# Designed miniproteins, single chains, continued (5): the designs that were tried, part 43

Each design is a single chain, and the fold is of that chain. pLDDT is the mean over its residues in the fold that is shown.

## One batch from the design tools (miniprotein)

Design m17576
Fold by ESMFold2-Fast:
Structure m17576 (fold): chain A 83 residues (1-83)
Amino acid sequence: SKKAEELIEEAEKLLEKALEALKKGDYEEAIKLAAEAKKKALEALKEAETLEEVQRAIGLAIAAIGVAIEAAIKLGDLSLIPE
């Protein structure tokens, strides 16, 4: 659906920003952006009408969780990982 596509694009942009923050050592910003990317990916999953949209949304959510975990480990505070 158009709404799922828009949410997938938003999640992708947020994930790219999270990765950039992680590369720069801005771990708090990386965690925050990863949490927003995960949120948009899960919203996209709810709006998904095709298997491809479902796969894209799940993949983005998993990737965002991975960024948050890496940033939290670097920061030394696992409580910052999005639930």
Scores: mean pLDDT 84

Design m17577
Fold by ESMFold2-Fast:
Structure m17577 (fold): chain A 69 residues (1-69)
Amino acid sequence: SAEEHLRRGQELLRAGKPDEAVEHFRRAIELDPENARAHGLLAVAYEQAGKVDEAGEWLRKAGELHFAA
């Protein structure tokens, strides 16, 4: 489920594995495309991986979803 992928991704972030966390957060978005939390967590994972431009793009998308709800 999307929630299981979010949980696993957060565990991977805590373990210092942001690249693996990105994979799980992307899976969560595939299962629930309008999940603003998943988009925000993906942005955090990209930021921790040093991918600042990608982090900014996904953070903006998370904000759009939060405002549309």
Scores: mean pLDDT 81

Design m17578
Fold by ESMFold2-Fast:
Structure m17578 (fold): chain A 60 residues (1-60)
Amino acid sequence: GEEAEELLKKAEEAMREGKYIEAFELANKAVQLALKEQDYELVKRATELGARALKLYLSK
């Protein structure tokens, strides 16, 4: 739903700002909401963003 999409947008913004752990946490919240709503396209997008954010965070 719209709430999951809004969390994904916030995660994308956090990624652009280099706030990788915040982006990871926001992406995880988006995944949980999207799964509840059976929005598998959003689950995929949020999961991929979260994985990328975590990789960048751990590369410090």
Scores: mean pLDDT 85

Design m17579
Fold by ESMFold2-Fast:
Structure m17579 (fold): chain A 61 residues (1-61)
Amino acid sequence: SADDEKAVEAALAVFREALAQGASRARLETYRESLLRMLRKEGLPEELIERFDAEARRLLA
């Protein structure tokens, strides 16, 4: 849904902001796990959760 797409976009914005502020790799991994847990709790489709995780991992590479 449009709301689910916005939830992924918001989660990625939070992750990108932490990265931009110079958060450590360990801190960024904690953010990734926390945001994944949040998206699962919100009941997002697995495809959208995977899209978030793939993009977060790409940003960490």
Scores: mean pLDDT 87

Design m17580
Fold by ESMFold2-Fast:
Structure m17580 (fold): chain A 92 residues (1-92)
Amino acid sequence: SLEEEARRLHAKAQEALAAGDREEAARLYAEALRLYYEAHADEYMALTGASRAQLEELNALAIAAMAARILGDEESAERYAARAEALLAEIE
C-alpha cells in the first residue's frame, strides 16, 4: 500500500539523516510524505470539503517545509508552514 511504502521511505530517511546525508534524507522524507498524503487525499477532502487543488497546494507546502527544515533552511521552512496555515484557515 502507499501508506506502507511511505513508512519504509520514512525509515530510510531517518537512516540517511543519522548518517549526515541531509540531501538524501530530504528527498526520502519528501517522497514518504507525498505517498502518505496520496493515501489519505480522498478521506481528507471528504472530511474538510477541501478541493483537490487546495489539497495539492497544502501537500506541496508541507513537503517543501519538511525538505527545507532538513536542509537547514529554517527561514524557508517557517514561510512554507505559514502559507500552509493560511490556506488551512480558508478551508475551515
Scores: mean pLDDT 84

Design m17581
Fold by ESMFold2-Fast:
Structure m17581 (fold): chain A 71 residues (1-71)
Amino acid sequence: MEELEREIEAAVYALAGAVHLVVASRSTDPEERRRHLLEAAEYYRKAAELSPDPEESRILEEEAERLERRA
């Protein structure tokens, strides 16, 4: 049951990251865009830490790194 709880928590963080990424992509303010990109990266890193799937963790961590480079 703890594994399922981690999977759900990872999914919630990944979703939060995706929401921030969408907001960043639609923002015309450079500072607001940068803030949302960094928040998206943080949420993806958190999702990667909680994910029991090594492949999912790798993909999320790589995406977080890409977003940090764009910020």
Scores: mean pLDDT 83

Design m17582
Fold by ESMFold2-Fast:
Structure m17582 (fold): chain A 75 residues (1-75)
Amino acid sequence: MSPEERQALAVRDVALELILVGAEEGSKITPEEVRAMLEDARELAKQAREAGDEETASHYERIAKRFEELLKKLE
């Protein structure tokens, strides 16, 4: 990845965690927004795994599972 792509991923990671924690604590969020973030987390996990970064892949897989559980509560 380019330095710009790596920086963008780091910012996205922090944003996903912040949104997830807020939503789990009761912040209102639409099912469509949760689904979009779930897909983002899954894509990031897949990219990390394909790059051989198991730690980052596991991190995004955990985030994806938390968004999946949140989506179940909103459906």
Scores: mean pLDDT 74

Design m17583
Fold by ESMFold2-Fast:
Structure m17583 (fold): chain A 75 residues (1-75)
Amino acid sequence: MLEEAARRLVEKLEERGEVTPQEALDIYFEAKGLTPEERERYLKALEMPPSDPEYQRVLDELGRLFELARRLREA
């Protein structure tokens, strides 16, 4: 699941040189098999202030995805 998301993220990074947070989220949601309702909750969490625990949780999950993508790109 995360490996598939990381692979797609690397593809976009190689094609464009950068990936927006929104594009990274879309890749992550698809790979994780989130429902439209779950996807909406994740997007709303990122609109919260950085002090919000829900924002911090989502940011941590995305950090793991970006780290995995970086490792795949280096391999």
Scores: mean pLDDT 74

Design m17584
Fold by ESMFold2-Fast:
Parts: structure tokens; sequence; C-alpha cells
Structure m17584 (fold): chain A 92 residues (1-92)
């Protein structure tokens, strides 16, 4: 049964929601980069939730495709975040 895949997708969505909260509240990012990261995370969250729904409906192939798209959006968000927030060592 596809319930385990649905549970994994829901867990991914919750982790992405927590990442978005961190971006909104705790990272000192340029406003334009912050907006782009938030839009990509929103897309990833929506895709992960759609994947959970597809898995529960028995469409495992669709669920996996949606999770792949969610992963791509999340990776792009992480790349922008890393570029905009240097890793705490500004060497003069």
Amino acid sequence: EAEELAEAAERAARLLEEAKKIIEEQLDLPEEDKKEIEELLDKAIELAREAARAAREGDVEKALELLKKADEAARKAGEIARKSAPDGVLKK
C-alpha cells in the first residue's frame, strides 16, 4: 500500500514548512532573495502535499514525479539561501 510513501511526502512537507519559517524569521537575507526562496519553498511544499495525495489514491508514479519536482524546488531554494547567507566566516 502507498501509505508509507504518503507519510514520507507529508513529513517532507512539514520539514519544508519549518525551513520556510526559519527563512522568514531568523535569516538576515536580501528581501529579493528571501522572496524567491519563500516562493520555491511554497512550491516544494505544495508538490510534496500533492505527492502524498497521489500516493493515497494509488498513483505511485505520479507521487514519485511530484516528489522529484519538490526536491528540485527545495534544492534551488537551498542554493539561493547559501549564496545569500555566507557560512558565518567573512574573512577580511
Scores: mean pLDDT 78

Design m17585
Fold by ESMFold2-Fast:
Structure m17585 (fold): chain A 57 residues (1-57)
Amino acid sequence: MTEVRGVARGDTLELLVRGSPEEIESIKRALEAAGYEIVREERLSDDEVRIVARRRA
């Protein structure tokens, strides 16, 4: 089961994503499709990633 927790601060979105690698990639693609640029990605464990995304103009 994919779990996503996020905090929005202005045009920046910080997400903690828990799920399979395929689910994490799906979330990243959804962010890009929604107009976000991934600024930072940090692998916390095999099933957890912290993503920082900024809204594109």
Scores: mean pLDDT 77

Design m17586
Fold by ESMFold2-Fast:
Structure m17586 (fold): chain A 72 residues (1-72)
Amino acid sequence: SKQELDEEVRLALAVIYSAIGDILEEKGNYDEAIETYKKALELLNSIQNPTPEAEALRKDIEKRLKEVEEKK
């Protein structure tokens, strides 16, 4: 369905934002990494029926976000 396709796109975008956040963290751009991880979480939180993959990604991003916030 269109909803399922939209949710797949949201998951794909969340994966991309997570990867960008990781790169920003590696560069020491902590503020930009935090904002990018928050964008990924917003996308994941907008998914009505999250898959186990989406839930695992959400937990991973939440952990990384907390670690980056502690370095700021």
Scores: mean pLDDT 84

Design m17587
Fold by ESMFold2-Fast:
Structure m17587 (fold): chain A 57 residues (1-57)
Amino acid sequence: MEQDELARELVDEGLELAAKGDLQGAIEKFQEAAKVSKDPKLKQHALDNAEKIKKEM
Protein backbone atom coordinates (compact mmCIF):
# COMPACT_ATOMS: atom_id res chain seq x y z
CA MET A 1 0.00 0.00 0.00
CA GLU A 2 1.23 3.55 -0.68
CA GLN A 3 0.59 4.51 2.95
CA ASP A 4 2.83 1.69 4.21
CA GLU A 5 5.55 2.62 1.68
CA LEU A 6 5.37 6.22 2.92
CA ALA A 7 5.47 4.97 6.53
CA ARG A 8 8.66 2.98 5.80
CA GLU A 9 10.25 6.11 4.28
CA LEU A 10 9.28 8.10 7.39
CA VAL A 11 10.87 5.43 9.61
CA ASP A 12 14.08 5.65 7.55
CA GLU A 13 14.05 9.47 7.87
CA GLY A 14 13.55 9.12 11.64
CA LEU A 15 16.51 6.74 11.91
CA GLU A 16 18.68 9.16 9.91
CA LEU A 17 17.69 12.07 12.17
CA ALA A 18 18.42 9.98 15.29
CA ALA A 19 21.87 9.09 13.90
CA LYS A 20 22.56 12.83 13.43
CA GLY A 21 21.48 13.57 17.02
CA ASP A 22 18.11 15.14 16.17
CA LEU A 23 16.15 13.02 18.64
CA GLN A 24 13.06 15.25 18.60
CA GLY A 25 12.93 15.19 14.79
CA ALA A 26 13.34 11.41 14.83
CA ILE A 27 10.40 10.99 17.24
CA GLU A 28 8.20 13.21 15.04
CA LYS A 29 9.00 11.11 11.94
CA PHE A 30 8.28 7.83 13.78
CA GLN A 31 4.96 9.22 15.05
CA GLU A 32 4.02 10.28 11.49
CA ALA A 33 4.92 6.79 10.22
CA ALA A 34 2.63 5.23 12.84
CA LYS A 35 -0.25 7.55 11.84
CA VAL A 36 -0.07 6.86 8.07
CA SER A 37 0.60 3.10 8.25
CA LYS A 38 -2.25 0.63 7.69
CA ASP A 39 -0.02 -2.30 8.73
CA PRO A 40 -0.33 -2.94 12.50
CA LYS A 41 3.18 -4.47 12.60
CA LEU A 42 4.75 -1.45 10.88
CA LYS A 43 2.72 0.91 13.10
CA GLN A 44 4.00 -0.87 16.22
CA HIS A 45 7.58 -0.86 14.87
CA ALA A 46 7.42 2.92 14.37
CA LEU A 47 5.98 3.48 17.85
CA ASP A 48 8.64 1.22 19.41
CA ASN A 49 11.37 3.26 17.69
CA ALA A 50 9.84 6.52 18.98
CA GLU A 51 9.64 5.13 22.54
CA LYS A 52 13.26 3.91 22.37
CA ILE A 53 14.46 7.40 21.35
CA LYS A 54 12.36 9.02 24.11
CA LYS A 55 14.18 6.85 26.67
CA GLU A 56 17.52 8.21 25.37
CA MET A 57 16.40 11.82 25.94
Scores: mean pLDDT 81

Design m17588
Fold by ESMFold2-Fast:
Structure m17588 (fold): chain A 85 residues (1-85)
Amino acid sequence: MRIRLEFRSPSKETAERLAERMRRAAEEMGVELDVEISGTSVRAEAETPTLEEGDRLILRAKSLAQKEGAEVVRIRLSSGEELPL
């Protein structure tokens, strides 16, 4: 499953710290995460082998954003439908 996350941070330093923390969380989960920083904006893209791993990544990313005072701008999934699994 492809996941795209967009965040807006209160500062460039906070954006860089959020990006680093998200990369570490993804590494801990065994998920490859591509993170792009543009000023105070952070965009992250990942492909997870399972929906469960995707959900865990989203929850961790949201928690990290909250701790850093960043706003969640958007979460996009490649499947527009919630699979019953």
Scores: mean pLDDT 78

Design m17589
Fold by ESMFold2-Fast:
Structure m17589 (fold): chain A 88 residues (1-88)
Amino acid sequence: MTAEELIAAARQALADAAAAREVLRERLSPETYERALALLDEVEAHLEAAIAAAKAGDVEAAKAHLEKAQQAAAELQRVAGPELEAAL
């Protein structure tokens, strides 16, 4: 993966995260939403750090930040997924 490909992927993921915020706000209980929002903030912070590292030419640091963003996204799915899948 080149720095440009990594920046493009991270920017797309940031756009997806922004769209997810609105969906989560409407569908989750307040308690689950607060937990999901904190994890989504971690995802966005790591994606922004990945873009900054890639722009600086530090592809390895950018990859490390993408891995942390993926870990936070997996935890977000663990926290919010069951409630989103529940039939109301």
Scores: mean pLDDT 81

Design m17590
Fold by ESMFold2-Fast:
Structure m17590 (fold): chain A 56 residues (1-56)
Amino acid sequence: TDEEALRRAEERGREASRLVNEAKERLREEGLTEEDWNAMSSAERGQLLAREMARL
């Protein structure tokens, strides 16, 4: 049902946000600053997040 599909989508969204936040924390531990992050393109940011999330 649509309601169940929406609930699952929300759960996946929350889990994805959690993984993204964990990946960002790991990048900060590796020495990435907010200035470095803001200097990157959207593609570069996505690539770094994907790499870190794959390691979680």
Scores: mean pLDDT 77

Design m17591
Fold by ESMFold2-Fast:
Structure m17591 (fold): chain A 69 residues (1-69)
Amino acid sequence: MSEEEFEREVKRALALIYDYLGKKAEEQGDFETALNSYEKALELYREAGDEDGVKEAEANIQKVREKLA
């Protein structure tokens, strides 16, 4: 694995952690924390080049924003 591949995998792993934290915050009704966690996951998925992760994070952000409006 190249250094660039390793860095992409680390960013993807961190994105999964933030995605998990966002889902847990949603379960607790903490939509502000859920939004912040999903936005961080989105940034990390973009940096990792994970198109499926980007789409999921964007959908979760939209869903949470609707609950905060």
Scores: mean pLDDT 85

Design m17592
Fold by ESMFold2-Fast:
Structure m17592 (fold): chain A 57 residues (1-57)
Amino acid sequence: GRLGLRLAAHDLGLSEAQVRRIVEALRAGRDPAELAREFGISPRQVLGAARAVLELS
Protein backbone atom coordinates (compact mmCIF):
# COMPACT_ATOMS: atom_id res chain seq x y z
CA GLY A 1 0.00 0.00 0.00
CA ARG A 2 0.77 3.71 -0.01
CA LEU A 3 2.35 3.72 3.48
CA GLY A 4 4.62 0.76 2.67
CA LEU A 5 5.63 2.43 -0.60
CA ARG A 6 6.64 5.66 1.21
CA LEU A 7 8.57 3.83 3.94
CA ALA A 8 10.43 1.63 1.42
CA ALA A 9 11.32 4.67 -0.74
CA HIS A 10 12.67 6.57 2.29
CA ASP A 11 14.64 3.57 3.67
CA LEU A 12 16.24 2.78 0.27
CA GLY A 13 16.93 6.40 -0.76
CA LEU A 14 14.76 5.89 -3.86
CA SER A 15 11.67 7.69 -5.21
CA GLU A 16 8.19 6.18 -4.78
CA ALA A 17 8.11 5.76 -8.59
CA GLN A 18 11.35 3.71 -8.47
CA VAL A 19 9.96 1.47 -5.69
CA ARG A 20 6.79 0.91 -7.77
CA ARG A 21 8.97 -0.12 -10.76
CA ILE A 22 10.80 -2.63 -8.53
CA VAL A 23 7.54 -4.15 -7.22
CA GLU A 24 5.98 -4.37 -10.72
CA ALA A 25 9.18 -5.91 -12.15
CA LEU A 26 9.20 -8.54 -9.37
CA ARG A 27 5.52 -9.34 -10.10
CA ALA A 28 6.48 -9.76 -13.78
CA GLY A 29 9.07 -12.38 -12.74
CA ARG A 30 12.32 -10.38 -12.95
CA ASP A 31 15.30 -11.58 -10.90
CA PRO A 32 15.70 -9.70 -7.56
CA ALA A 33 19.51 -9.77 -7.97
CA GLU A 34 19.27 -8.08 -11.40
CA LEU A 35 16.95 -5.37 -9.98
CA ALA A 36 19.28 -4.88 -6.99
CA ARG A 37 22.22 -4.16 -9.34
CA GLU A 38 20.07 -1.82 -11.52
CA PHE A 39 18.93 0.30 -8.52
CA GLY A 40 22.17 0.07 -6.46
CA ILE A 41 20.63 -1.84 -3.53
CA SER A 42 20.90 -5.43 -2.19
CA PRO A 43 18.60 -8.32 -3.30
CA ARG A 44 17.43 -8.51 0.34
CA GLN A 45 16.41 -4.81 0.17
CA VAL A 46 14.50 -5.45 -3.11
CA LEU A 47 12.50 -8.25 -1.43
CA GLY A 48 12.05 -6.20 1.76
CA ALA A 49 10.62 -3.27 -0.23
CA ALA A 50 8.14 -5.59 -2.00
CA ARG A 51 7.02 -7.08 1.35
CA ALA A 52 6.56 -3.60 2.90
CA VAL A 53 4.42 -2.45 -0.07
CA LEU A 54 2.27 -5.63 0.03
CA GLU A 55 1.89 -5.95 3.86
CA LEU A 56 1.19 -2.23 4.56
CA SER A 57 -1.54 -2.00 1.88
Scores: mean pLDDT 77

Design m17593
Fold by ESMFold2-Fast:
Structure m17593 (fold): chain A 62 residues (1-62)
Amino acid sequence: SAKEYYEKGLEYIEQGDHKEAIKYLYKALQLDPNFEEARKKFEEILENAPEAKEELLKIAKE
């Protein structure tokens, strides 16, 4: 579920693994585009971790 992916994303943020965090947050938003909590964390990580933005560009391509 979207919530499970969001929770995993939060765990990776806590571990400092922003590349894995952005992957799970992206999956959460693919399942539930209206998931405000996931969207807010997704945007925060993209602003604060350049490595997350780079990873997002790779995973957003099929």
Scores: mean pLDDT 81

Design m17594
Fold by ESMFold2-Fast:
Structure m17594 (fold): chain A 73 residues (1-73)
Amino acid sequence: SAEERALAAIDALAAKAKEAKAAGDKEGYLRYSTALGLAEIALGVGKITGDPEFAAEGAERMLELAEAGEAGL
């Protein structure tokens, strides 16, 4: 479901933020924790508006942007 896709992207962002924090990577931690916060906002907006696809697309886009930033793309 769209909600499952949103939660999967949020879980991936949380895992990457945790890995960066454990590694002492302050830049990576800021990148992934910021993207996580924005993904959680997208989930909240989707719930308020009754648009679960908005939540899924928003969360997945935040994950893609954070990964692209890490890769220097």
Scores: mean pLDDT 87

Design m17595
Fold by ESMFold2-Fast:
Structure m17595 (fold): chain A 109 residues (1-109)
Amino acid sequence: MESLRFGIDFEGGTDPDAAGTITMTIRMEATGEKAKKTMEEIEEVFEKYAELKSESRREEGEVVRRELVLEITAPTMAEAYATAGEMMAEIGEILAKAEKEGVKISALP
C-alpha cells in the first residue's frame, strides 16, 4: 500500500511591507516505499527554503510519521510569502508526480 497523508499550517504577519517570520507546522504520514521516498523529497525542498526549528519521527509498523516546525524569515512578509510560494510549488510538483506513480495523497486534519 502506497499512501502519503500531508498537512501544513501557516502562521505569519499580514503586513506585506513588515519584516517577519512565517512559521509552518508540517505533518506527514507515509506508508510504503514510494510514499517514504516522496516524503524524503518533500523534506529536501523544506531544507532549501526554510530553517528547521523542531522535528520528530515516529515509526508505527509500516507507517512513518514526521512532524516539522519550519521558519522562513525575510526583510518583508511579501518576500517571506513569495519564498513559501516557491517552496509549495515544488512540493506540489513532487506530490503530483507521486500520484502518477501510484501514491495515494490525502490531507491530514
Scores: mean pLDDT 86

Design m17596
Fold by ESMFold2-Fast:
Structure m17596 (fold): chain A 74 residues (1-74)
Amino acid sequence: SLSKEQFEAEVLLALGAMYLALGDIAEQRGDKETALEWYEKALKLFEEAVKLDPSNVDAQRLIEEAKERIEKLK
């Protein structure tokens, strides 16, 4: 069973992944400013998830993916 912290981390990862997808949609539509805002919001959630559950390997991967997307828009 998941601890409270592990469950909260999973919720943050799911929400962050949705924000990452919204950023991708904005980028595909040519709205780089909106895409950057969504990617930065996703990154913050993934970083919070890592603090709650440092053992979650998906959280580290998603942080890297969000940072890569942010970097290419700067």
Scores: mean pLDDT 88

Design m17597
Fold by ESMFold2-Fast:
Structure m17597 (fold): chain A 59 residues (1-59)
Amino acid sequence: SETEKEVLKTAAEWLLKNARSPEAVRYAQEALKYIDSGDLEKARELIQEAARVDRAARA
């Protein structure tokens, strides 16, 4: 859906700007590519991975 795509895009963009881990940034960049191609399920998975990696870097 449009709303779902927008929510995921916002999350990925936030991670690109604020993530401490370079690995988390790469996952966020990959997520944006899947958002653009319409694979929102894969994008969601990558955003979750980016968030997990970034949380570990903040510990």
Scores: mean pLDDT 86

Design m17598
Fold by ESMFold2-Fast:
Structure m17598 (fold): chain A 86 residues (1-86)
Amino acid sequence: MSDLERALELAERLAAILRASPDPRLRALGETLDELIAQLRASTDEASRRDILESIAGMARLVAARDPSLRPLADELLELIERILA
């Protein structure tokens, strides 16, 4: 599995958890993350993929700051994105 495939898998898991949250702000973040994942899957150029990955990384940081229980998943996703963008 590539780092990108693993990052997509973790992002989809995070989005699913967020959408199921009783916190309406976390649900809104999950909806935004779903849209970013769809854009990433549709993207064919490197520059667009980098921009979308940076946006997903920003979302993961916001989630980790808001819900400490999600920090391990968000941190793993961030580490994968940092490797892809290196």
Scores: mean pLDDT 86

Design m17599
Fold by ESMFold2-Fast:
Structure m17599 (fold): chain A 74 residues (1-74)
Amino acid sequence: KIQELVEQLKDKDPEVRIKAAKEIGEIGEKAVEPGLEGLVAALKDKDPDVRAAAAHAIAGMGEKAKERILSRLE
């Protein structure tokens, strides 16, 4: 479930965080509401592979994610 993946974005293991970001991205637009905040936080992750996975996932979510990100940038 998406909620489990969002929790895995906070895991201490970077491999788990990378996997969670990729799976949220694969779900796509339907994951935007529960997953976008976690993915945006993962863009600040210490692990560059986690950051790359989060960026790719957000890009794959399309216009819905763009609207949410734009509202955060004001």
Scores: mean pLDDT 75

Design m17600
Fold by ESMFold2-Fast:
Parts: C-alpha cells; sequence; structure tokens
Structure m17600 (fold): chain A 69 residues (1-69)
C-alpha cells in the first residue's frame, strides 16, 4: 500500500467510524500487516482485542484496507 493509499484509508476510517486519526491510523496499519498472513475474521478479533475497537469499527477498517490493497 502506498503512502497516499494509507492516508486515504485513514481518512475514510475516521469518516466512517468516528475514531480519532491516531486510532484510525493504528487500526489501518495493523489490518494492512495482519491481512497479509491472517484471515479477515482473525484480523477483526485482533483489532477488537488490541485496540479496544467495537466489532463494527474493526469490520469497517478491514473492509476499507481490503479495498485499497
Amino acid sequence: MSMKQLQEAIRKVVDETGLSEDKAAQGVLMAAEYLKSHTEEEVIEELVRRLGLSREQAQKIVDIVKEKM
């Protein structure tokens, strides 16, 4: 993922979830890395567990990151 795609994904996550830019950036970066070697469901569970996100917020992050990959 390019730097521009990363910035666009973070902005979209903020708009769609209401998360802060810092939290959205953490979620996007974690999802982008974990999706390389984990299932979508495993990535959602890690986002919820490690970042304290709701399942709905984690699903939106994964969907946005997959769209940009």
Scores: mean pLDDT 83

Design m17601
Fold by ESMFold2-Fast:
Structure m17601 (fold): chain A 80 residues (1-80)
Amino acid sequence: SVADRVRALLRAYAANSTNPQLRAAMEELIARVDAGELPTVEEVAAFLRSVPGISDDQVENVVRGVALALGVPIEELPPL
């Protein structure tokens, strides 16, 4: 399912990150998906930007990955 794809992607970002803030943010998003709450691209971008210590490059990388997993066209992505 789309939710399974998003969850797998977020798990991969958490597992491959040495940044504790990004890891915690991925865990929060995974918890939302597990609760049946599939985040939008805009919600992911806004949430990650609200977390201190996550770089713009990390936000862009995660948001683009989530957009692809959700099937959102690149041209419909919010300004990053």
Scores: mean pLDDT 80

Design m17602
Fold by ESMFold2-Fast:
Structure m17602 (fold): chain A 98 residues (1-98)
Amino acid sequence: MPKVSEEELKREVELSLLLMGGYISLKYGDYEGAIEYYRKALELAEGRERADLLAELGRALFKLGRYEEAIEAYEEALALDPENEEARRGLEEARAAL
């Protein structure tokens, strides 16, 4: 595998910190804060990482009662990773809430 550049390493560190902030916000019940962290993380994430982030974004949107936006986030997650169990489960729950 090619060596990771300093800029790529900084991107991975930034992504990890944003994910941590999002998870802490979610656990504390700050769903709006979690959404902000996850949206910033999505600017840095691709593929499976992006799918996982979209599932977490969908969960935060669902907790705020923003079901249509949650559905969109979960559908995007499944388009990137069809095996994402959290996105599949969240999509079913969000659709049932409509």
Scores: mean pLDDT 84

Design m17603
Fold by ESMFold2-Fast:
Structure m17603 (fold): chain A 58 residues (1-58)
Amino acid sequence: SEEAEKILEEILTKGTPEQRAALLNAFRERYPDLPANPLEMTEEQRKIFAELARELFG
C-alpha cells in the first residue's frame, strides 16, 4: 500500500538507527531467505518489507 511505502521510506531516510536495526532484524527473522538490503530487493520483496515496516511502526 502507499501508506506502507511511505512508512518504509521515512524509516529508511529519517528514522533512527534503532528503528532501522529493528526493522532489518524483524525482516531477517521472518524472511531469512530474502535479501536484507533494500537495494537488492525485487518490487515484490520491497512490498513485503514495506508492509512489515507498517506493522511495526504504523
Scores: mean pLDDT 79

Design m17604
Fold by ESMFold2-Fast:
Structure m17604 (fold): chain A 60 residues (1-60)
Amino acid sequence: SELYEKAVETLKKRFDEAIKSETDPLKKQAIKKAYDIALEMLKERVERGQLTEEQLKRLG
């Protein structure tokens, strides 16, 4: 799905920016865990047919 690919790209970009700006190892682990959870939730939304352009904007 094109919407799924765009959502994954958006999440990855945010993750890369967050991890690059963070120096605390514990906070970096929290950011990685949040990213993994967000990807899992996104996959569930796609499987339910619930991913839309509006939801992509809200992930931003």
Scores: mean pLDDT 76

Design m17606
Fold by ESMFold2-Fast:
Structure m17606 (fold): chain A 81 residues (1-81)
Amino acid sequence: KEELEKEIKEIEEKIKEIEERIEELEKKRKELLEKLKTAEGEEILRLIGEILRIIGEILDLEKEKEELEKRLEELKKELEE
């Protein structure tokens, strides 16, 4: 029971870290989108490239979060048994 509680807490902490990372990336994406409004020529392509990279990172983190949330639910169910 104690081991399950520790694992649950570790996963909850990881989920929180991922949420904070996603929030930071979303903020950076918004800043780049704002810069894109005034960009010209080659700068547009560079900014788009950075935005796409950030979107990719967010998608990867969302996937990792989903897997951790599924594991968390399984552990909480085990704790109740």
Scores: mean pLDDT 84

Design m17607
Fold by ESMFold2-Fast:
Structure m17607 (fold): chain A 90 residues (1-90)
Amino acid sequence: MKPSLRDWFRRLFGTRLTPELRERLRALFARYDTDGDGKLSAAELKALLESLGLRPSDEEVNELIRLVDKDGDGTLDWDEFLALVESLME
């Protein structure tokens, strides 16, 4: 059975956002922000998650974005991305 995204994030990153984890996530965010606008699209977020060994469906990616996307533009800025990670680590 495929582990949940929440269980996978806990397993990969632990249960707390440490300064060292934040720096690693910042580097990943910047790497997958291919247009340099400070935001991740659904496609870029999917690619980032796949680089971490996750295999999210398009539906799962859209639900993750919807959970934290307060602007409704279908993208995640850095603060929204951190909120997503914190939600998955709970």
Scores: mean pLDDT 73

Design m17608
Fold by ESMFold2-Fast:
Structure m17608 (fold): chain A 87 residues (1-87)
Amino acid sequence: DKELADRLAETLRRLAEQVKTASPFEAEVLGALAIILLTLGAKYSKNPELAEVLRRGAGRVSEAANKGDPQALSEALEETAEELRKL
């Protein structure tokens, strides 16, 4: 469980780094991938704390993606990764 949370955090950190140098279109693709990952992770998680962090992360990433701002998207991904690491 903790190991899964740490692996997800690492994946989100890598996505955040990619988003920093991404074009708007590339950021849309990366944001969509992150939203799918977070939403399905929350849906299938049996750990309520992990599910809640993933659900909040999906919301943050969705809001940032709707702005079309790669910097905001990178920040949302980094914040979610930090919350996952604290589990």
Scores: mean pLDDT 84

Design m17609
Fold by ESMFold2-Fast:
Structure m17609 (fold): chain A 70 residues (1-70)
Amino acid sequence: SAREELLKRYDKIVEEYVEFVAKKFNLSPEQKEWLLEFYRKLTFEPPSAEEIKQFVAKLEAWKEEAKAKG
């Protein structure tokens, strides 16, 4: 269906975007998978306040790690 095609296209865009971000911030495979799952989850179920808090904490940690690596 058209809906399934849109979801497949969205998933591909998310994968491409996460790959771009992973290279830019030099993310580990585990960090990349976590980010990919986070974006995929947003399509079906909004994150809880606790999940948003954890997301912000992970982004801040990744920013500091990228900063330390130069």
Scores: mean pLDDT 71

Design m17610
Fold by ESMFold2-Fast:
Structure m17610 (fold): chain A 89 residues (1-89)
Amino acid sequence: SSLKEQSMKNAMDLAEAAAKAVGEDLYRIVKEAVEEIEGLKNPEEAQRMADELLKAAYLAMQDYEKGLKEVERVLRRAKEAREAEERAE
């Protein structure tokens, strides 16, 4: 259980660091996505979204507009997943 949690945390920490290097606006959106992902109960979905968030943040370092759109997409999916978990109770 600890290996998946550490892998997810490492991906999110790297995504935040990459976003911070790009700029404040991207950093804020990535921070919001991290908070949503950390709230997920499904560890496989959380890990998948953390990996996608890291790829999107690295993409933003090379192509800001494409990377930003992918970060926003991950944020939307994380919010939808949390809402779905609340409805499945």
Scores: mean pLDDT 84

Design m17611
Fold by ESMFold2-Fast:
Structure m17611 (fold): chain A 94 residues (1-94)
Amino acid sequence: SLEDFAANFRTFLDGVLPDLPEEAKELLVEGVVRFRELVAAGASDEELREAVRETAERLREVIPDPGMFRQALSALALALDDPVVRETIEEILA
């Protein structure tokens, strides 16, 4: 379920990025749930790319450290395991 997926992703974040701000963890969980719903609904590559960029912009506001921001987006890419999402994140981090 989306609830189980969200809980598992939050547990993953707490283990690998314990120092990540609480607001950033919440945004990452929201982002992952939203993207799973978009994929299940058959969203276009354009819609997926827009959702990734919106999540990244929101994360940038709460994570001022560039290294931590990169780690947060890498965690998002790993959780979603989608080539369009990975490519978009690579573009953002370039």
Scores: mean pLDDT 85

Design m17612
Fold by ESMFold2-Fast:
Structure m17612 (fold): chain A 68 residues (1-68)
Amino acid sequence: SAGERLRELAEELSKDPRFEVELIGEDTLRIRSSGSVESLVGLALRLIGDYPDLEVRIEGDTIIVRAK
């Protein structure tokens, strides 16, 4: 399920010290970068390609990922 994939993604991304990851409820991830907007954009593009069943949005210094 999308929620199961979000939990797996959150666990994987939490191992990367460049990103702070927060699971909000069962269906939303919030990802912050401590570095640059370029790092955040690069991650968002990867997520769009790798997780087509998930909605990925960039909001300033944050990526929001939701189950569709």
Scores: mean pLDDT 78

